# Designed miniproteins, single chains, continued (4), part 1

No score or structure here was measured in a lab: all are predicted.

Each design is a single chain, and the fold is of that chain. pLDDT is the mean over its residues in the fold that is shown.

## One batch from the design tools (miniprotein)

Design m12001
Fold by ESMFold2-Fast:
Formats: structure tokens, C-alpha cells, sequence
Structure m12001 (fold): chain A 65 residues (1-65)
């Protein structure tokens, strides 16, 4: 079990619960999440949560669109 995978799953669940769309990719051996927000509020909430997760897992990358 890897911290980056667990954090990616947590981020995906959170973003999906907000109503955002989530795409998970592996780029250069790192987990990249692309969150497609439908509203500014979804984007802001997703970004705040991503920053919290990245503090614990620095190799997790999250892009909010």
C-alpha cells in the first residue's frame, strides 16, 4: 500500500462527492489527478483538500481545471 495511491483515492472520492469529474494518470512515475470542476466553489474546495493531502504526500500532483 502506497501513500500516494491512498491519497489519490481520497482526493477522487472527495472531488466526486463535490460533483466534479476526476481523471487519474501516472506521469513520470508520479500520480497525477486532474479534477474538472463545474463551478468555482467545486474548484476551490477541491484545491483546498488537495493542498492538505499534498502536505502529507509531496509526490501527489493535483491539477484543477
Amino acid sequence: MRKSINSAVAMSIFATALGAEVKIEEVDGKIHLTITAKTAEQAEQARAYAEQLQADVPDLEVTIE
Scores: mean pLDDT 76

Design m12002
Fold by ESMFold2-Fast:
Structure m12002 (fold): chain A 103 residues (1-103)
Amino acid sequence: AAAARQHAALDRARELVEKGYEESLKLKDDPEKAAIVFDKYAGRAENLLLAAGPAFAPVIETLKRAGDRVIEAAKESPEKFIEATEEAYRDVMAALDAARAAL
């Protein structure tokens, strides 16, 4: 039961991050607004994983760093925003995959 709930939380968190990535890149010409959209979805994934248990603390920290990095990059340029968002997406997906493998 606990493992099934944890797998469901990881799947839902993955969907939220994928949506955040897709929706933020649609706004790439307004990078500060785009970064807020990414951070909003990352925050939703963070809250979902927090509710699912303490085992997800490493993924939550990766999500927090990803949101912060994307927001800071958006202040520099649209190109830096895109690069940071793609890197953040890869890092978060890797962290989600690692968390699933550890269950």
Scores: mean pLDDT 88

Design m12003
Fold by ESMFold2-Fast:
Structure m12003 (fold): chain A 97 residues (1-97)
Amino acid sequence: MEAEKLAREAVRAGVAGDVDKTGALILKMMTEQGLSPYEIGLLMGEVALKEGLSVEDVVRMAQNLVAAAHKYLDVDQVLAMSRAMGDMIMAVLKAAA
């Protein structure tokens, strides 16, 4: 799935601290794949969980995602992505408990 491939690349770029690459991939998911900020947040959260990211790596990714989003998105879009990722991670943790 092209959207999942882009999200996987964005997660990896975010963990690596590549803010510009993360931002470019988010824009590509919005403009070429037609995804909402909320859908992008859910997909990136799902990918982070599937790749087994540590809490440290998730925090680093989230910080770089917010930095990237501030260059390309409004505050409401940033909040929608952050909420979606948080909701996905919490749902999986609750199911595992």
Scores: mean pLDDT 76

Design m12004
Fold by ESMFold2-Fast:
Structure m12004 (fold): chain A 100 residues (1-100)
Amino acid sequence: SELKKEVEKIAEETKEKIKKAKSPEEIADVLREFLKKVYELAKKNLSEESLKELEEKLTEIATEYSEKIAGKSVEEQRELALEMVEKLKKVVLEIIEKEE
């Protein structure tokens, strides 16, 4: 699937940016751009039902990781951000699989 390949590319580029990020603000900006790109891609390619499922799961994961990241060192925030990107990627790919 071309859509799956695009999601995987966005996730890998995001992980590389997180690894190079030097501040909590840079990590947050990279995660925000990742979520925006994934959502815009999904909005163009997925049904309204799948898009709603994606929004719910993205919100759940974002809430979970917001709580985990709060008050952590930059290094710990980077590790948690990488986990978050991987978890979000898997959720997006699972929803795409159901549409195919």
Scores: mean pLDDT 86

Design m12005
Fold by ESMFold2-Fast:
Structure m12005 (fold): chain A 85 residues (1-85)
Amino acid sequence: DELIKKAEELLKESHRLTLEGRYEEGMRKFLEALRLYAEGYEQKGDYKKAAEYYRVAGFLLDMAGDTDEAKKLYEKADELLEKAK
């Protein structure tokens, strides 16, 4: 709950920064929020939702050229989906 609540606050900060034209700061806060959502849902045993957030974070890192980090997050998402079956 605390991790998900913190992710929601970071998501609000990201949105506000983007509206102010501070796109790089907004993007960093958004990525941090996605990671906290993933970790929070993983700790709650909601592996399916956790995997979805890890995939979105991985996609954004891949788009930014951080292919190795993106691959690790995709592999983490796949592992969590195996636990969800």
Scores: mean pLDDT 85

Design m12006
Fold by ESMFold2-Fast:
Structure m12006 (fold): chain A 60 residues (1-60)
Amino acid sequence: SEEEIAKEISEKSGLSLREALAAVRLAKAGLSDEQLKEELLRRGYSKETADVVIDLIKSH
């Protein structure tokens, strides 16, 4: 489920559960990897964190 993916992202990336869930929902809404990365960077996360988040979403 989206909530299970968000929990794993939160635990592995340091995003809050709320932020992780938002990222999962943006990806499912059709945002590209580049668009999702730009959004995470805009929110103050590092490139390394954004890459981890994208990889975890893609693995599900």
Scores: mean pLDDT 82

Design m12007
Fold by ESMFold2-Fast:
Structure m12007 (fold): chain A 98 residues (1-98)
Amino acid sequence: EDFKKFVEAGLASDNPDIVRAAAVIGLNRLGPEEVAKIVRELLKDPSKQENAAIAVEAIADTNLPSAREYVKEIAEELLKSDNPEVRERAQKILERLE
C-alpha cells in the first residue's frame, strides 16, 4: 500500500531520474503487471505522458522478459500521443525491443 503510493508519486515526478528509479524499483517490488497499471493511469493525463514514456524506457532497459509485453503495449499507446516528443520516445522503445 505505502510502497505503491511511493511508486505512484515517483512516476509522477518532474525529475526524470526519480521517474526512472521509481519505474525500476516498482518493477522489482510490485511486478510488471502492477507497474503497467500505474503507468497506464499516467497515460490518461496528457501532462504525464512524457513521464510514462520515461518509465517505459527504464523498464525496457532492464531486459526483463516478463515485462516485455507490457512495455510493448504501453509504447504502442504512447504512439497515439498528440505530443511528437512522446511519439518519438515510443518509436525508439519499440525499435529497442527488436
Scores: mean pLDDT 84

Design m12008
Fold by ESMFold2-Fast:
Structure m12008 (fold): chain A 61 residues (1-61)
Amino acid sequence: MAILETPGAVARLEGDRAVAEAKPGGGAASAATTAHGLLVEQGKRAVGLEAGPRSAVVTGG
């Protein structure tokens, strides 16, 4: 199971589904599966986690 944590949200893969939970004080968050793993979007930031080798891709800013 892949988990991606950001300052305002936590996202995880539940089987083949992506789930995002906003942390207290954070804005709305969403998560999606991609061909490369997991993507989390919150506000103006997007953070990706690739499936397979442990790698996190930070995009945005």
Scores: mean pLDDT 60

Design m12009
Fold by ESMFold2-Fast:
Structure m12009 (fold): chain A 70 residues (1-70)
Amino acid sequence: ARAVVDAAMAELEARGQAAVAAHGEDSEETKAIAREAWAEAVARVAAALGLSGADFEELERRVVEALAAA
């Protein structure tokens, strides 16, 4: 689980850096890519930890809580 979480966070950071390099820091494209990358990271971490939620906001909250508790 830890290796999958670490990989998901590293991929999130790499996608963020690539978006900034391609589109600029304050571009709408970078913001859209950051939102999508975050959603994918949440989904990957949730799957690795066996977490689910009724909607994305609940899933995101559970993922953040699980990471904080570890």
Scores: mean pLDDT 77

Design m12010
Fold by ESMFold2-Fast:
Structure m12010 (fold): chain A 66 residues (1-66)
Amino acid sequence: QDVIQKLKEAGMIADPQILKAVQMAQEGKTVEEISKELGLSINSVLADLKLFVNLGIISQETEKEL
């Protein structure tokens, strides 16, 4: 709920791949699974997830489960 609102305010939700990456991470998907599903590099997914944790969009626990 609040996470989706923060994504909209940051303009991130305008990119459907970014929204899917956040949702998959919250579902406990690994960086490798997110990379494969979205066609992004592992390094790109990691950079986006680190940014979202720092912005408070994703919990620190979710990042550790990746």
Scores: mean pLDDT 65

Design m12011
Fold by ESMFold2-Fast:
Structure m12011 (fold): chain A 80 residues (1-80)
Amino acid sequence: SDEETLKELKEYNEELLAKVRENPENIDKAIDDFANSNKKKLEEIFKRIAENKDKEFLEEARRIQKETSEEIAKIKEKAQ
């Protein structure tokens, strides 16, 4: 379901942010390592997003991704 896909995306991003915060000296490596460890889950989430044509769903998914990217950028700025 759309709601379940958005929930899974949020949970993935929260876990990613936790790993980034635990590894402030190697943020890019932490992101890559986490993505590689969760490749199947990430691919399934993004496949569901790519196949979805609902405007409100796509806007919410984009918002979630933007907020996560902005938070990672803030962590990078604070680290150095």
Scores: mean pLDDT 83

Design m12012
Fold by ESMFold2-Fast:
Structure m12012 (fold): chain A 100 residues (1-100)
Amino acid sequence: AKELAEKGKEYFKKGDFEKALELYKKAMEIAKKEGNDELLAEILFNIGEVYLAQGDFEKADAYYDEALAIYKKIGNKEGARRVELARGVALLVRAVEAVT
């Protein structure tokens, strides 16, 4: 799962959002089967980042909510903070688009 998530991140950096989502969703299914909540939350966060980059704020928020819930459940305060900061960025991007 970790290797697939890393490959997904590489495609995201290249702007290949479709390939990034394919790899992340595959990594997500493996992380679920392994019961690796920390990796699952990280992958959900990364999927949210892809949707944010595509301008799909509703899907980004949904994936951020799932990642945040898992990070809070496992007591990962650093992971939770990363999600909260990303949501703040999404709100600012949405506000700028509404004004311009």
Scores: mean pLDDT 80

Design m12013
Fold by ESMFold2-Fast:
Structure m12013 (fold): chain A 100 residues (1-100)
Amino acid sequence: DKEEKLKHIKEQLEKIKEELNKYLGRELTNEELARLLHGAMRAHVARRRGEEFDLSEEEAIERFLAFPELDDEEVRELMDEAGLSEEEKEILLEALESLR
């Protein structure tokens, strides 16, 4: 089950990277993809707190790419605030580590 979930997440990350590459007209590095995912997680947490995150698609991508890379503790904190289970956090951390 964990292996299937990890495979699914990795496949989704690959698809996201392909779509973003098409949108930006260039190939993203794994580090840039990680920053975008961290930015998306921050935005998700903000929305859960009832904060407005009212950015255009282009503005969101540019802002997220400008964010510094998060350390493992910061990523775990965001996952906790996003309401992920312990199993989901482990699987997502393993998937994100594959990008480092």
Scores: mean pLDDT 67

Design m12014
Fold by ESMFold2-Fast:
Structure m12014 (fold): chain A 56 residues (1-56)
Amino acid sequence: TEEGLKEGEEVMKKRKEIRDELIKQGVPIGRAGIIAGNIVSREIAREQGIPVPDDP
């Protein structure tokens, strides 16, 4: 859908920004990519109303 295309672009942008931030903090590029992907997936789940454990 049109909404799916917009979401895809936003997801890629957020993932890249988080990855680059992690690299600046000293995380290796491969690991930073995995962590960024996980963070973005959790954020999307929260936006969709899916329960995501927060750090208690």
Scores: mean pLDDT 71

Design m12015
Fold by ESMFold2-Fast:
Structure m12015 (fold): chain A 91 residues (1-91)
Amino acid sequence: DEEITERIEEVEEELKKLIEEAKEAARKGDFEKAEEYAKKAGELVGKTVPEYPDVSKGVYYALLGEAYRLMGDFEKAKEYYQKALELFKKA
């Protein structure tokens, strides 16, 4: 089904864009925007795989960890990466 393939491609492209926007905001030191895009990415994953709620939350925390890493806060980055890993293990 061409329509289903197009929807999957749109979701993948939207997710990649949100991840890149989150990282770019973090590189600029704008944590509020980085967190906003990380939340949107997690919500998009949650809508795509609603049967695995820990995966969407894990994506959110992984992106917060990446944002803190890009901003030079390695202690917070480690904390959020660990939270993401624990959620992915439960999925």
Scores: mean pLDDT 80

Design m12016
Fold by ESMFold2-Fast:
Structure m12016 (fold): chain A 105 residues (1-105)
Amino acid sequence: SPLEAALEEAEATLPALTAEQLEKLKELIESEEDEELRERMLRLIEEGRPVRAALLWGLETKLSDKELYEKLKSLERPELVEAVARIQMELGVKELEEAVKKVLG
């Protein structure tokens, strides 16, 4: 899927989280009000995919770039917010391409 491809590219290009950043990310996710989202993100962290957890959390909470930046500022990883915004733009472009193809045959 386009989302899976974009997430895998972002995980491959973004630097790994430090131990301190990982603990701060866990604290942020544990404060998430959506229990299903929280449990899914914590599972990704346990599976060794904390960058994917952060990206999916940002995508699914639908926070503005400013709100996401404020929540993630304790990690000192602004590129995570930038990656979420980029994935959203890329998915939007692909949705537009698919809509045009359906109209034009």
Scores: mean pLDDT 77

Design m12017
Fold by ESMFold2-Fast:
Structure m12017 (fold): chain A 68 residues (1-68)
Amino acid sequence: MAEAVREAAARAAERVAAGEPADTAAQLGSQWLRDQGLDAAADEFARYARGASAEQIRAGGEVLATLL
């Protein structure tokens, strides 16, 4: 679980750094976590990643991974 959250956060942060909207990156990361069977992690990821910068997404992903 924790590593999947870190991977989702890293991918989302790269997308935002490349100029994609944070909401799009958050939805893609959330869907990827759901595809792994991690529905609760997907819901929390979508919630915190909305409107976040690339750095905030990466840092928030580390915190969320620690809590899961």
Scores: mean pLDDT 78

Design m12018
Fold by ESMFold2-Fast:
Structure m12018 (fold): chain A 94 residues (1-94)
Amino acid sequence: MKEEIKKLLEELAKKEGVEVDIEGIVESLEELNLLEAALEILKNSKTLRTFEAAMYLVILGEPLERAVELAKDEEETLERAREALAEERARQEA
């Protein structure tokens, strides 16, 4: 599982030309017990951006099945993640 996630993350990062601490990400996912969720979302994500947005939604309490469906559509995933981030920031200000 970890090695498959690392490989998929490396491929996405290289495709997008971004530097990513892949080992740090995988370690964080393991600490949060999100390795299975991350693998399923990565298999359905075409970009690192979509993967990160979908994982953020899962961390905020979105069901894995919903996050996987969202990850198939980058624009929808990014829109939902932006809304969730705005909601979280508003909550922190209160």
Scores: mean pLDDT 78

Design m12019
Fold by ESMFold2-Fast:
Structure m12019 (fold): chain A 69 residues (1-69)
Amino acid sequence: MMSKEELEKAKESAEKAESGAAVAAIAWDLGRNGGISREEAREIVALARAGDTEKARERLLEALDKALE
């Protein structure tokens, strides 16, 4: 599983992400590496692909905050 430091770096990247592609890439890597659930990663990627970049980013940040608890 990903370390707390890796999750914190992912959160910083997510906060700075300005495109759906960037949000999707972060979510994909987190899902693959066990930082967030595969289900959460798929949902975030789907939102980003639908053009809902702001919602995708919000969901990604929520998932990371839960992982950091």
Scores: mean pLDDT 82

Design m12020
Fold by ESMFold2-Fast:
Structure m12020 (fold): chain A 67 residues (1-67)
Amino acid sequence: MSGQEKVDELVAQYLAGKISAAELGRQLTDLLENGEVTPKMVADAVLRLHAAGTSMDDINEILVSIK
């Protein structure tokens, strides 16, 4: 799978309730550290989650987990 496909799968799993916000953030960090995705791809994923109605508490948890 491409890095974009991995990001899309993780976002889909989170929206389906299969993974937590913290778990999503950790897995996105792993993809960034491995060079499989760019910071822009991660930022675009967070924006898509916000547009989908994800709570600010969950957005914050994802962002804190990425640091």
Scores: mean pLDDT 81

Design m12021
Fold by ESMFold2-Fast:
Parts: structure tokens; sequence; C-alpha cells
Structure m12021 (fold): chain A 61 residues (1-61)
């Protein structure tokens, strides 16, 4: 697992929401709320790539 910044995590979430068909404005608002929550609670984000599937997993501590 690799530690990523709150902004990097937010960029990933925004892209996933856009790929799922969420409108850009809504995706940006949801992403900002998540970043604000992580900062407020001093949470650390870790990214893991599943080597078998290439799928990304996120852990928040």
Amino acid sequence: ATQISHQQFGDLVRQMLLDAGVPPEQAQQLTQQIIDYLQQHNLTVYQTVDEATGQTSIDVT
C-alpha cells in the first residue's frame, strides 16, 4: 500500500464518479466533501493495486 494525499484521493474519486455517469458539478461537490471530511478527521489514505486484476483498492485510517 502507498500513502496518497487527500487531493490525489479526491482526483481518483472524481474520475470514478465521472466514469459512472455522475455530472461534473455533482462529482466535484461530492469529491470536495470527501476531502473536507478526511482533513477534518485527520485521516490517512492508502492506495493498493491488485496485481491480478489491476483494480485499485483504497484504505482510510
Scores: mean pLDDT 80

Design m12022
Fold by ESMFold2-Fast:
Structure m12022 (fold): chain A 108 residues (1-108)
Amino acid sequence: SKEEEEKKALLEQLEEEIPEYVERLLASAPKAKPSVEKYLDEVLANEPDPLRRKALEYFARFAKTGNLEDYIKALEYEYEAIKSSLSEYEKEVLEYFLELLRKLLAER
């Protein structure tokens, strides 16, 4: 019960702070230098997990474009790759974070 109340307070705080966090993220999106792009391509080629490879592909795309949609897709693939190793609490927090990001994208 205390954990549920703390969880609700944390989720409410995230909902309030996420729009500002997203704006800062988009403003600071890495303008990838050619050397960084080549490094990302090499990391992609050597990633054995197909879901994590997809996550890295969308993250690399986000680094070039700054598009929130590419960032969300990267996080969705990463979440699917690590989902089985996460606690129920971690899953709920990450799923809620992804829902907030999708809502922000839809409202823009």
Scores: mean pLDDT 71

Design m12023
Fold by ESMFold2-Fast:
Structure m12023 (fold): chain A 64 residues (1-64)
Amino acid sequence: MFTEEDEKIIREEIKKHGISKETFEEVGKKLGKEWKEVAKYYFEREVEEGIELIKEGVDKLIAK
């Protein structure tokens, strides 16, 4: 299970170094997780955020 602090570390490393296997491997070393688990968690969260941004975009169109 990933904690809120783990999520912050993942996002900071991705923001600084970009999306790559190497970035996920470095985060995995820091968190004691396999890089594939880190990558899966990151992409699952990005999908959730993408859905929320779509909802916000629709709401703005309706408000016009």
Scores: mean pLDDT 75

Design m12024
Fold by ESMFold2-Fast:
Structure m12024 (fold): chain A 61 residues (1-61)
Amino acid sequence: SPELEQLRRELERLLERGRELVERFAADPSLLDDPEFRAEHGRLVREIAALAARIEELEAS
């Protein structure tokens, strides 16, 4: 499905962004005290979860 392919590519992009955030945190753990960093991380986690759930739903169909 073209939709499934697109969602998988979007998930790969989000996972790459997550890896970048983990690397930033590893370099500067004080980023957890930054509300903007926490908000960015929280949004990314929610987006990954929602997209993964959507992919699972389409794969089960």
Scores: mean pLDDT 85

Design m12025
Fold by ESMFold2-Fast:
Structure m12025 (fold): chain A 72 residues (1-72)
Amino acid sequence: GDAVVAQVVAAELGRLARELGLSDEAVARIREIALRHGTPATARAAVELLRELVAQGASDEEIVAALERLMA
């Protein structure tokens, strides 16, 4: 069901954010966004956006805000 998909998206985005050096606070916020709004269609775009913003040197707050805009 949708809840299982959202949990998988949240786990994967949280893991990637942690591996990319985001704070524990930012990782928790990203997981919450994914649990609330995560779908298969947004999962890939969210991963790509997260990688792109980290590569550009975006702050944790900018990354969280961008993911919230993408997934809501």
Scores: mean pLDDT 81

Design m12026
Fold by ESMFold2-Fast:
Structure m12026 (fold): chain A 74 residues (1-74)
Amino acid sequence: SMKEKEFLKIVEEIEALLEELKKKASPEKYQKIGNQALQAIREAYEYFERGDYEKALEILRELREKLEAELKSL
């Protein structure tokens, strides 16, 4: 579905941002951000599995924005 394609696209974008943060951030900062990202991704998957696609996509978009901001702050 189009919702599944959007979900996977945002997950791929988040994974790319996490790889960049891993290269540029301290190990301690990356661990903290990585743990927050993992929790948000798990929550988004739970909403997606329940059929609440809009909430799942909202969580992923908010996470993507936060990771972009973290990367810019380095």
Scores: mean pLDDT 88

Design m12027
Fold by ESMFold2-Fast:
Structure m12027 (fold): chain A 97 residues (1-97)
Amino acid sequence: APPAELVELYELVTRPQAVGLRVYEETGDEEEAILAGARELARVLRELAGRVPRSEELLALADELERAVAAGDREALYEVLARAEALLRELLAELAA
């Protein structure tokens, strides 16, 4: 069985997708769902920054996500989302090793 800490981290990293899906079910708007998921991801990144390595990178990505959402910059938003997903995947792999 995975360590309790790894299970908790997995629950945190899946939370943005769950929030996005809920908003999509309520609104039928894919863009609103993506924005809601991105805002939740920024919160998750800040929450993780106190608990895992590479905290400066997590905080920088959270700041970039919040700025892209506020500016309505979709290109920047998708770029930062991809980078955040890659970093979280790397961190989960490192913690599972």
Scores: mean pLDDT 81

Design m12028
Fold by ESMFold2-Fast:
Structure m12028 (fold): chain A 60 residues (1-60)
Amino acid sequence: SLLKKLQELASKHLSPEEAARLTGRGLLAMADESDGKKVRELYTQFLLEALKEKGIEVKE
């Protein structure tokens, strides 16, 4: 639920370049980690940081 909300916010507020950087970070996380839950947690952190850079703060 939180991840889906963050992805929707990212699609509205991030540029294509910012979205590409997030995708790259996600792919690197998947290369180093086989646990899908840990990859999801890392991607959630990347989304939160990207949104915070745009002035959007989201708390759990």
Scores: mean pLDDT 73

Design m12029
Fold by ESMFold2-Fast:
Structure m12029 (fold): chain A 58 residues (1-58)
Amino acid sequence: SGEALARALLVAVGRLSEEQAEIIARGTREGLSPAEIARRTGVSPAAARRAQEAIRKL
């Protein structure tokens, strides 16, 4: 599951740190908005949204 998650995130948003990927995965499970995930990770809201959509399709 972790390998599939890492690949999906790489395709959707490009290179992320392990910390950014962890926050996105956890925030998606907790129902955080793309704006809140962007605020916590420093990625753009558009990138946060793409990452969440990629995770939800797994």
Scores: mean pLDDT 79

Design m12030
Fold by ESMFold2-Fast:
Structure m12030 (fold): chain A 65 residues (1-65)
Amino acid sequence: SDLTVELVGALLATSDLPADTTVEAALRQLGLDDATIAAILAHLGLPPSATLQEFLDAARARYGR
């Protein structure tokens, strides 16, 4: 859901993680399963290889500004 993507984006934005970390690796470290990660990436139109920075930029563009 949109709210889930927005909440995950906010959590990642406050995380002390390198910006070049892949979203898949970052979300897996937070305890999310591969199916949930794939659904979030598909919702934002991002590939599985997307970086954390690309995820944050996509979430910000869709929900922030």
Scores: mean pLDDT 69

Design m12031
Fold by ESMFold2-Fast:
Structure m12031 (fold): chain A 66 residues (1-66)
Amino acid sequence: SIQQAQQQAQEAIERVRNATSEEELNRAVHEAGKAIDQIEQAGGTELALQLQKQLSDAYTQARKRL
């Protein structure tokens, strides 16, 4: 469901924020992207765009930290 994919995306985005290595970061980004794609394919376009922005922001902050 969109709700399950949203939860998975949010959990993966949190893993992006907390990543301690580039390998963890890349894995978390990949998982977030998969969940966001599932939401988009299910018709949750606005939600997918919001989550993509959150992912982008989290990724930028994580890269500065690593």
Scores: mean pLDDT 88

Design m12032
Fold by ESMFold2-Fast:
Structure m12032 (fold): chain A 76 residues (1-76)
Amino acid sequence: SAEEERKKKEEEELRKLAENLVTLMQGLIDLGKKRGRPDLGRQKAQQARDMFLEQVRRTKGEKAAKRLQELIDELE
């Protein structure tokens, strides 16, 4: 059905977003370590995570935001 196709597409988009976000967060943490500022790297990674969760919540709703959070937690 069209609803099942939309849910599958949303899941695929959320998985891709989670993979990209985890990669970004890891890069920010590594950059922080390289520049002698690991605390700043961790802070920037958390800010990126929070921003993307808020954007998904606003555009796709609370359930999608919770699913994205679960996928990020699974990949970490």
Scores: mean pLDDT 85

Design m12033
Fold by ESMFold2-Fast:
Structure m12033 (fold): chain A 87 residues (1-87)
Amino acid sequence: MAAAQAELDALVPEAEAALAAGDVERVAELAERALRILLETYGLSDLADAVAEAARAAILAGDAARVEAIVREAGDIARARGLTPAP
């Protein structure tokens, strides 16, 4: 978790700047990177590329509900596999 947390912390100021600028493409890129880091940390590296790519596409399409559904499903899979993700 410590290494993943450090990488996620580094993305926060970039995400804030992109949101303030209305740079949806940059927000999508940062979300894709964050999801890859989280999924790899939870032992879901086999899903990391597919989930991150799907989330990026949903963000670029402006489909917030789909982004939330993708993240929720990944969390459900992690719990079903007996993984203990951070709250």
Scores: mean pLDDT 72

Design m12034
Fold by ESMFold2-Fast:
Structure m12034 (fold): chain A 72 residues (1-72)
Amino acid sequence: SEELKRIEAEIEELRERISELVDRERAALDQLARSDDPEAQRKEIRGIIFEIASVVLEYVGLVLERKILKKS
């Protein structure tokens, strides 16, 4: 169905966003050890973690919607 195709495309887009955010988190953690301003770097890391959490919640919602549609 067109609805299923749309949801699958959105899930793939969110997977890519999560991958990018995880890479940014890893880079920010590496930078923390070398930072002249550890407080600012920790704030940036917290921001990335919050964004990951938000995107993961959206992803879980779409995966559940896809599961319901596939059972129908």
Scores: mean pLDDT 85

Design m12035
Fold by ESMFold2-Fast:
Parts: C-alpha cells; sequence; structure tokens
Structure m12035 (fold): chain A 106 residues (1-106)
C-alpha cells in the first residue's frame, strides 16, 4: 500500500522539478506552457502520493502516480536541458510505477 504512495510522491517531485527547469530554459510558448503544466501536475502527484503514504489510500497513490507520469512526460517534451529531461524521465518512470502499484492495491 505505502510503496505505491512513495513512488507517486517521488515521481511527482521529479516531474515538478523537471517542469520548473523546463520553464527556466523555455524559449518558446509551447515549452513554457508544457513546463508549467508539468510543474503543476508533478506538484499534484507529490501531494496525493504523500497523502497516500500517510493514509494508506490506494486511490491517492493511483491518481498521484497518474499525475506524476503525466507531468514527467510533459517535462520531457518541454526540456531544452539534460537536467529537465532527466528529471522528467524519473517523474515518468516513478509515476508510472506508483500508478501501476496503486491500481493493483484497489
Amino acid sequence: GKEAGEYAYKGGDYANRGGLEAVRSAETKEELHKGIAAAISGAGGEFMGRKGIETGNPQLAYHGGVSAYTGGRLAIEAARTEEARRLGEKGYRYGKKGKDLGRKAL
């Protein structure tokens, strides 16, 4: 139960940081918008993942993981720097695992 929340929490943190790095390096409107969306989606994944750990609620881990992997993908798409891409890739992978583990716990 808690393991799924930990992956969603970590994935959300990575996606949020990747999105913020993408925003800092953005040169196009598309990169800026995707970076902002990644940061917001990642923050949501982190929040829901943390609450999933605290409460053991698999729905929070599942939705947190979905938000984290979505944010990670957006950060990858917006990334101009290797740091933003690396963080986005971690957000995607951790978020996907949090989603998959959360779903199995339902």
Scores: mean pLDDT 90

Design m12036
Fold by ESMFold2-Fast:
Structure m12036 (fold): chain A 91 residues (1-91)
Amino acid sequence: SPLLELAELYVEFQQLLADKAPREEILEKAERAVEKALELLRRYGMEEEAEELEEALERLRNASDSEFEAKALELADLLGRALTRLARLEE
């Protein structure tokens, strides 16, 4: 299930943040999670949520080392909201 794959990527992303993993590992997982979320959001016509996630990922990519954690937490919140909405649509 694409939704289960997104849920796994989301949990892995949060775990990397909790473990204070290297920036490159966090960003790679974030990009994979966002890519899967965008696929599902666009499938259901949720273009506003898709745009918000793309903007948050771009902010994370462009973040300084001092801002990276804050931008990663912002992306995690948006991914969690997207996952919750998508789960309701697939019930």
Scores: mean pLDDT 88

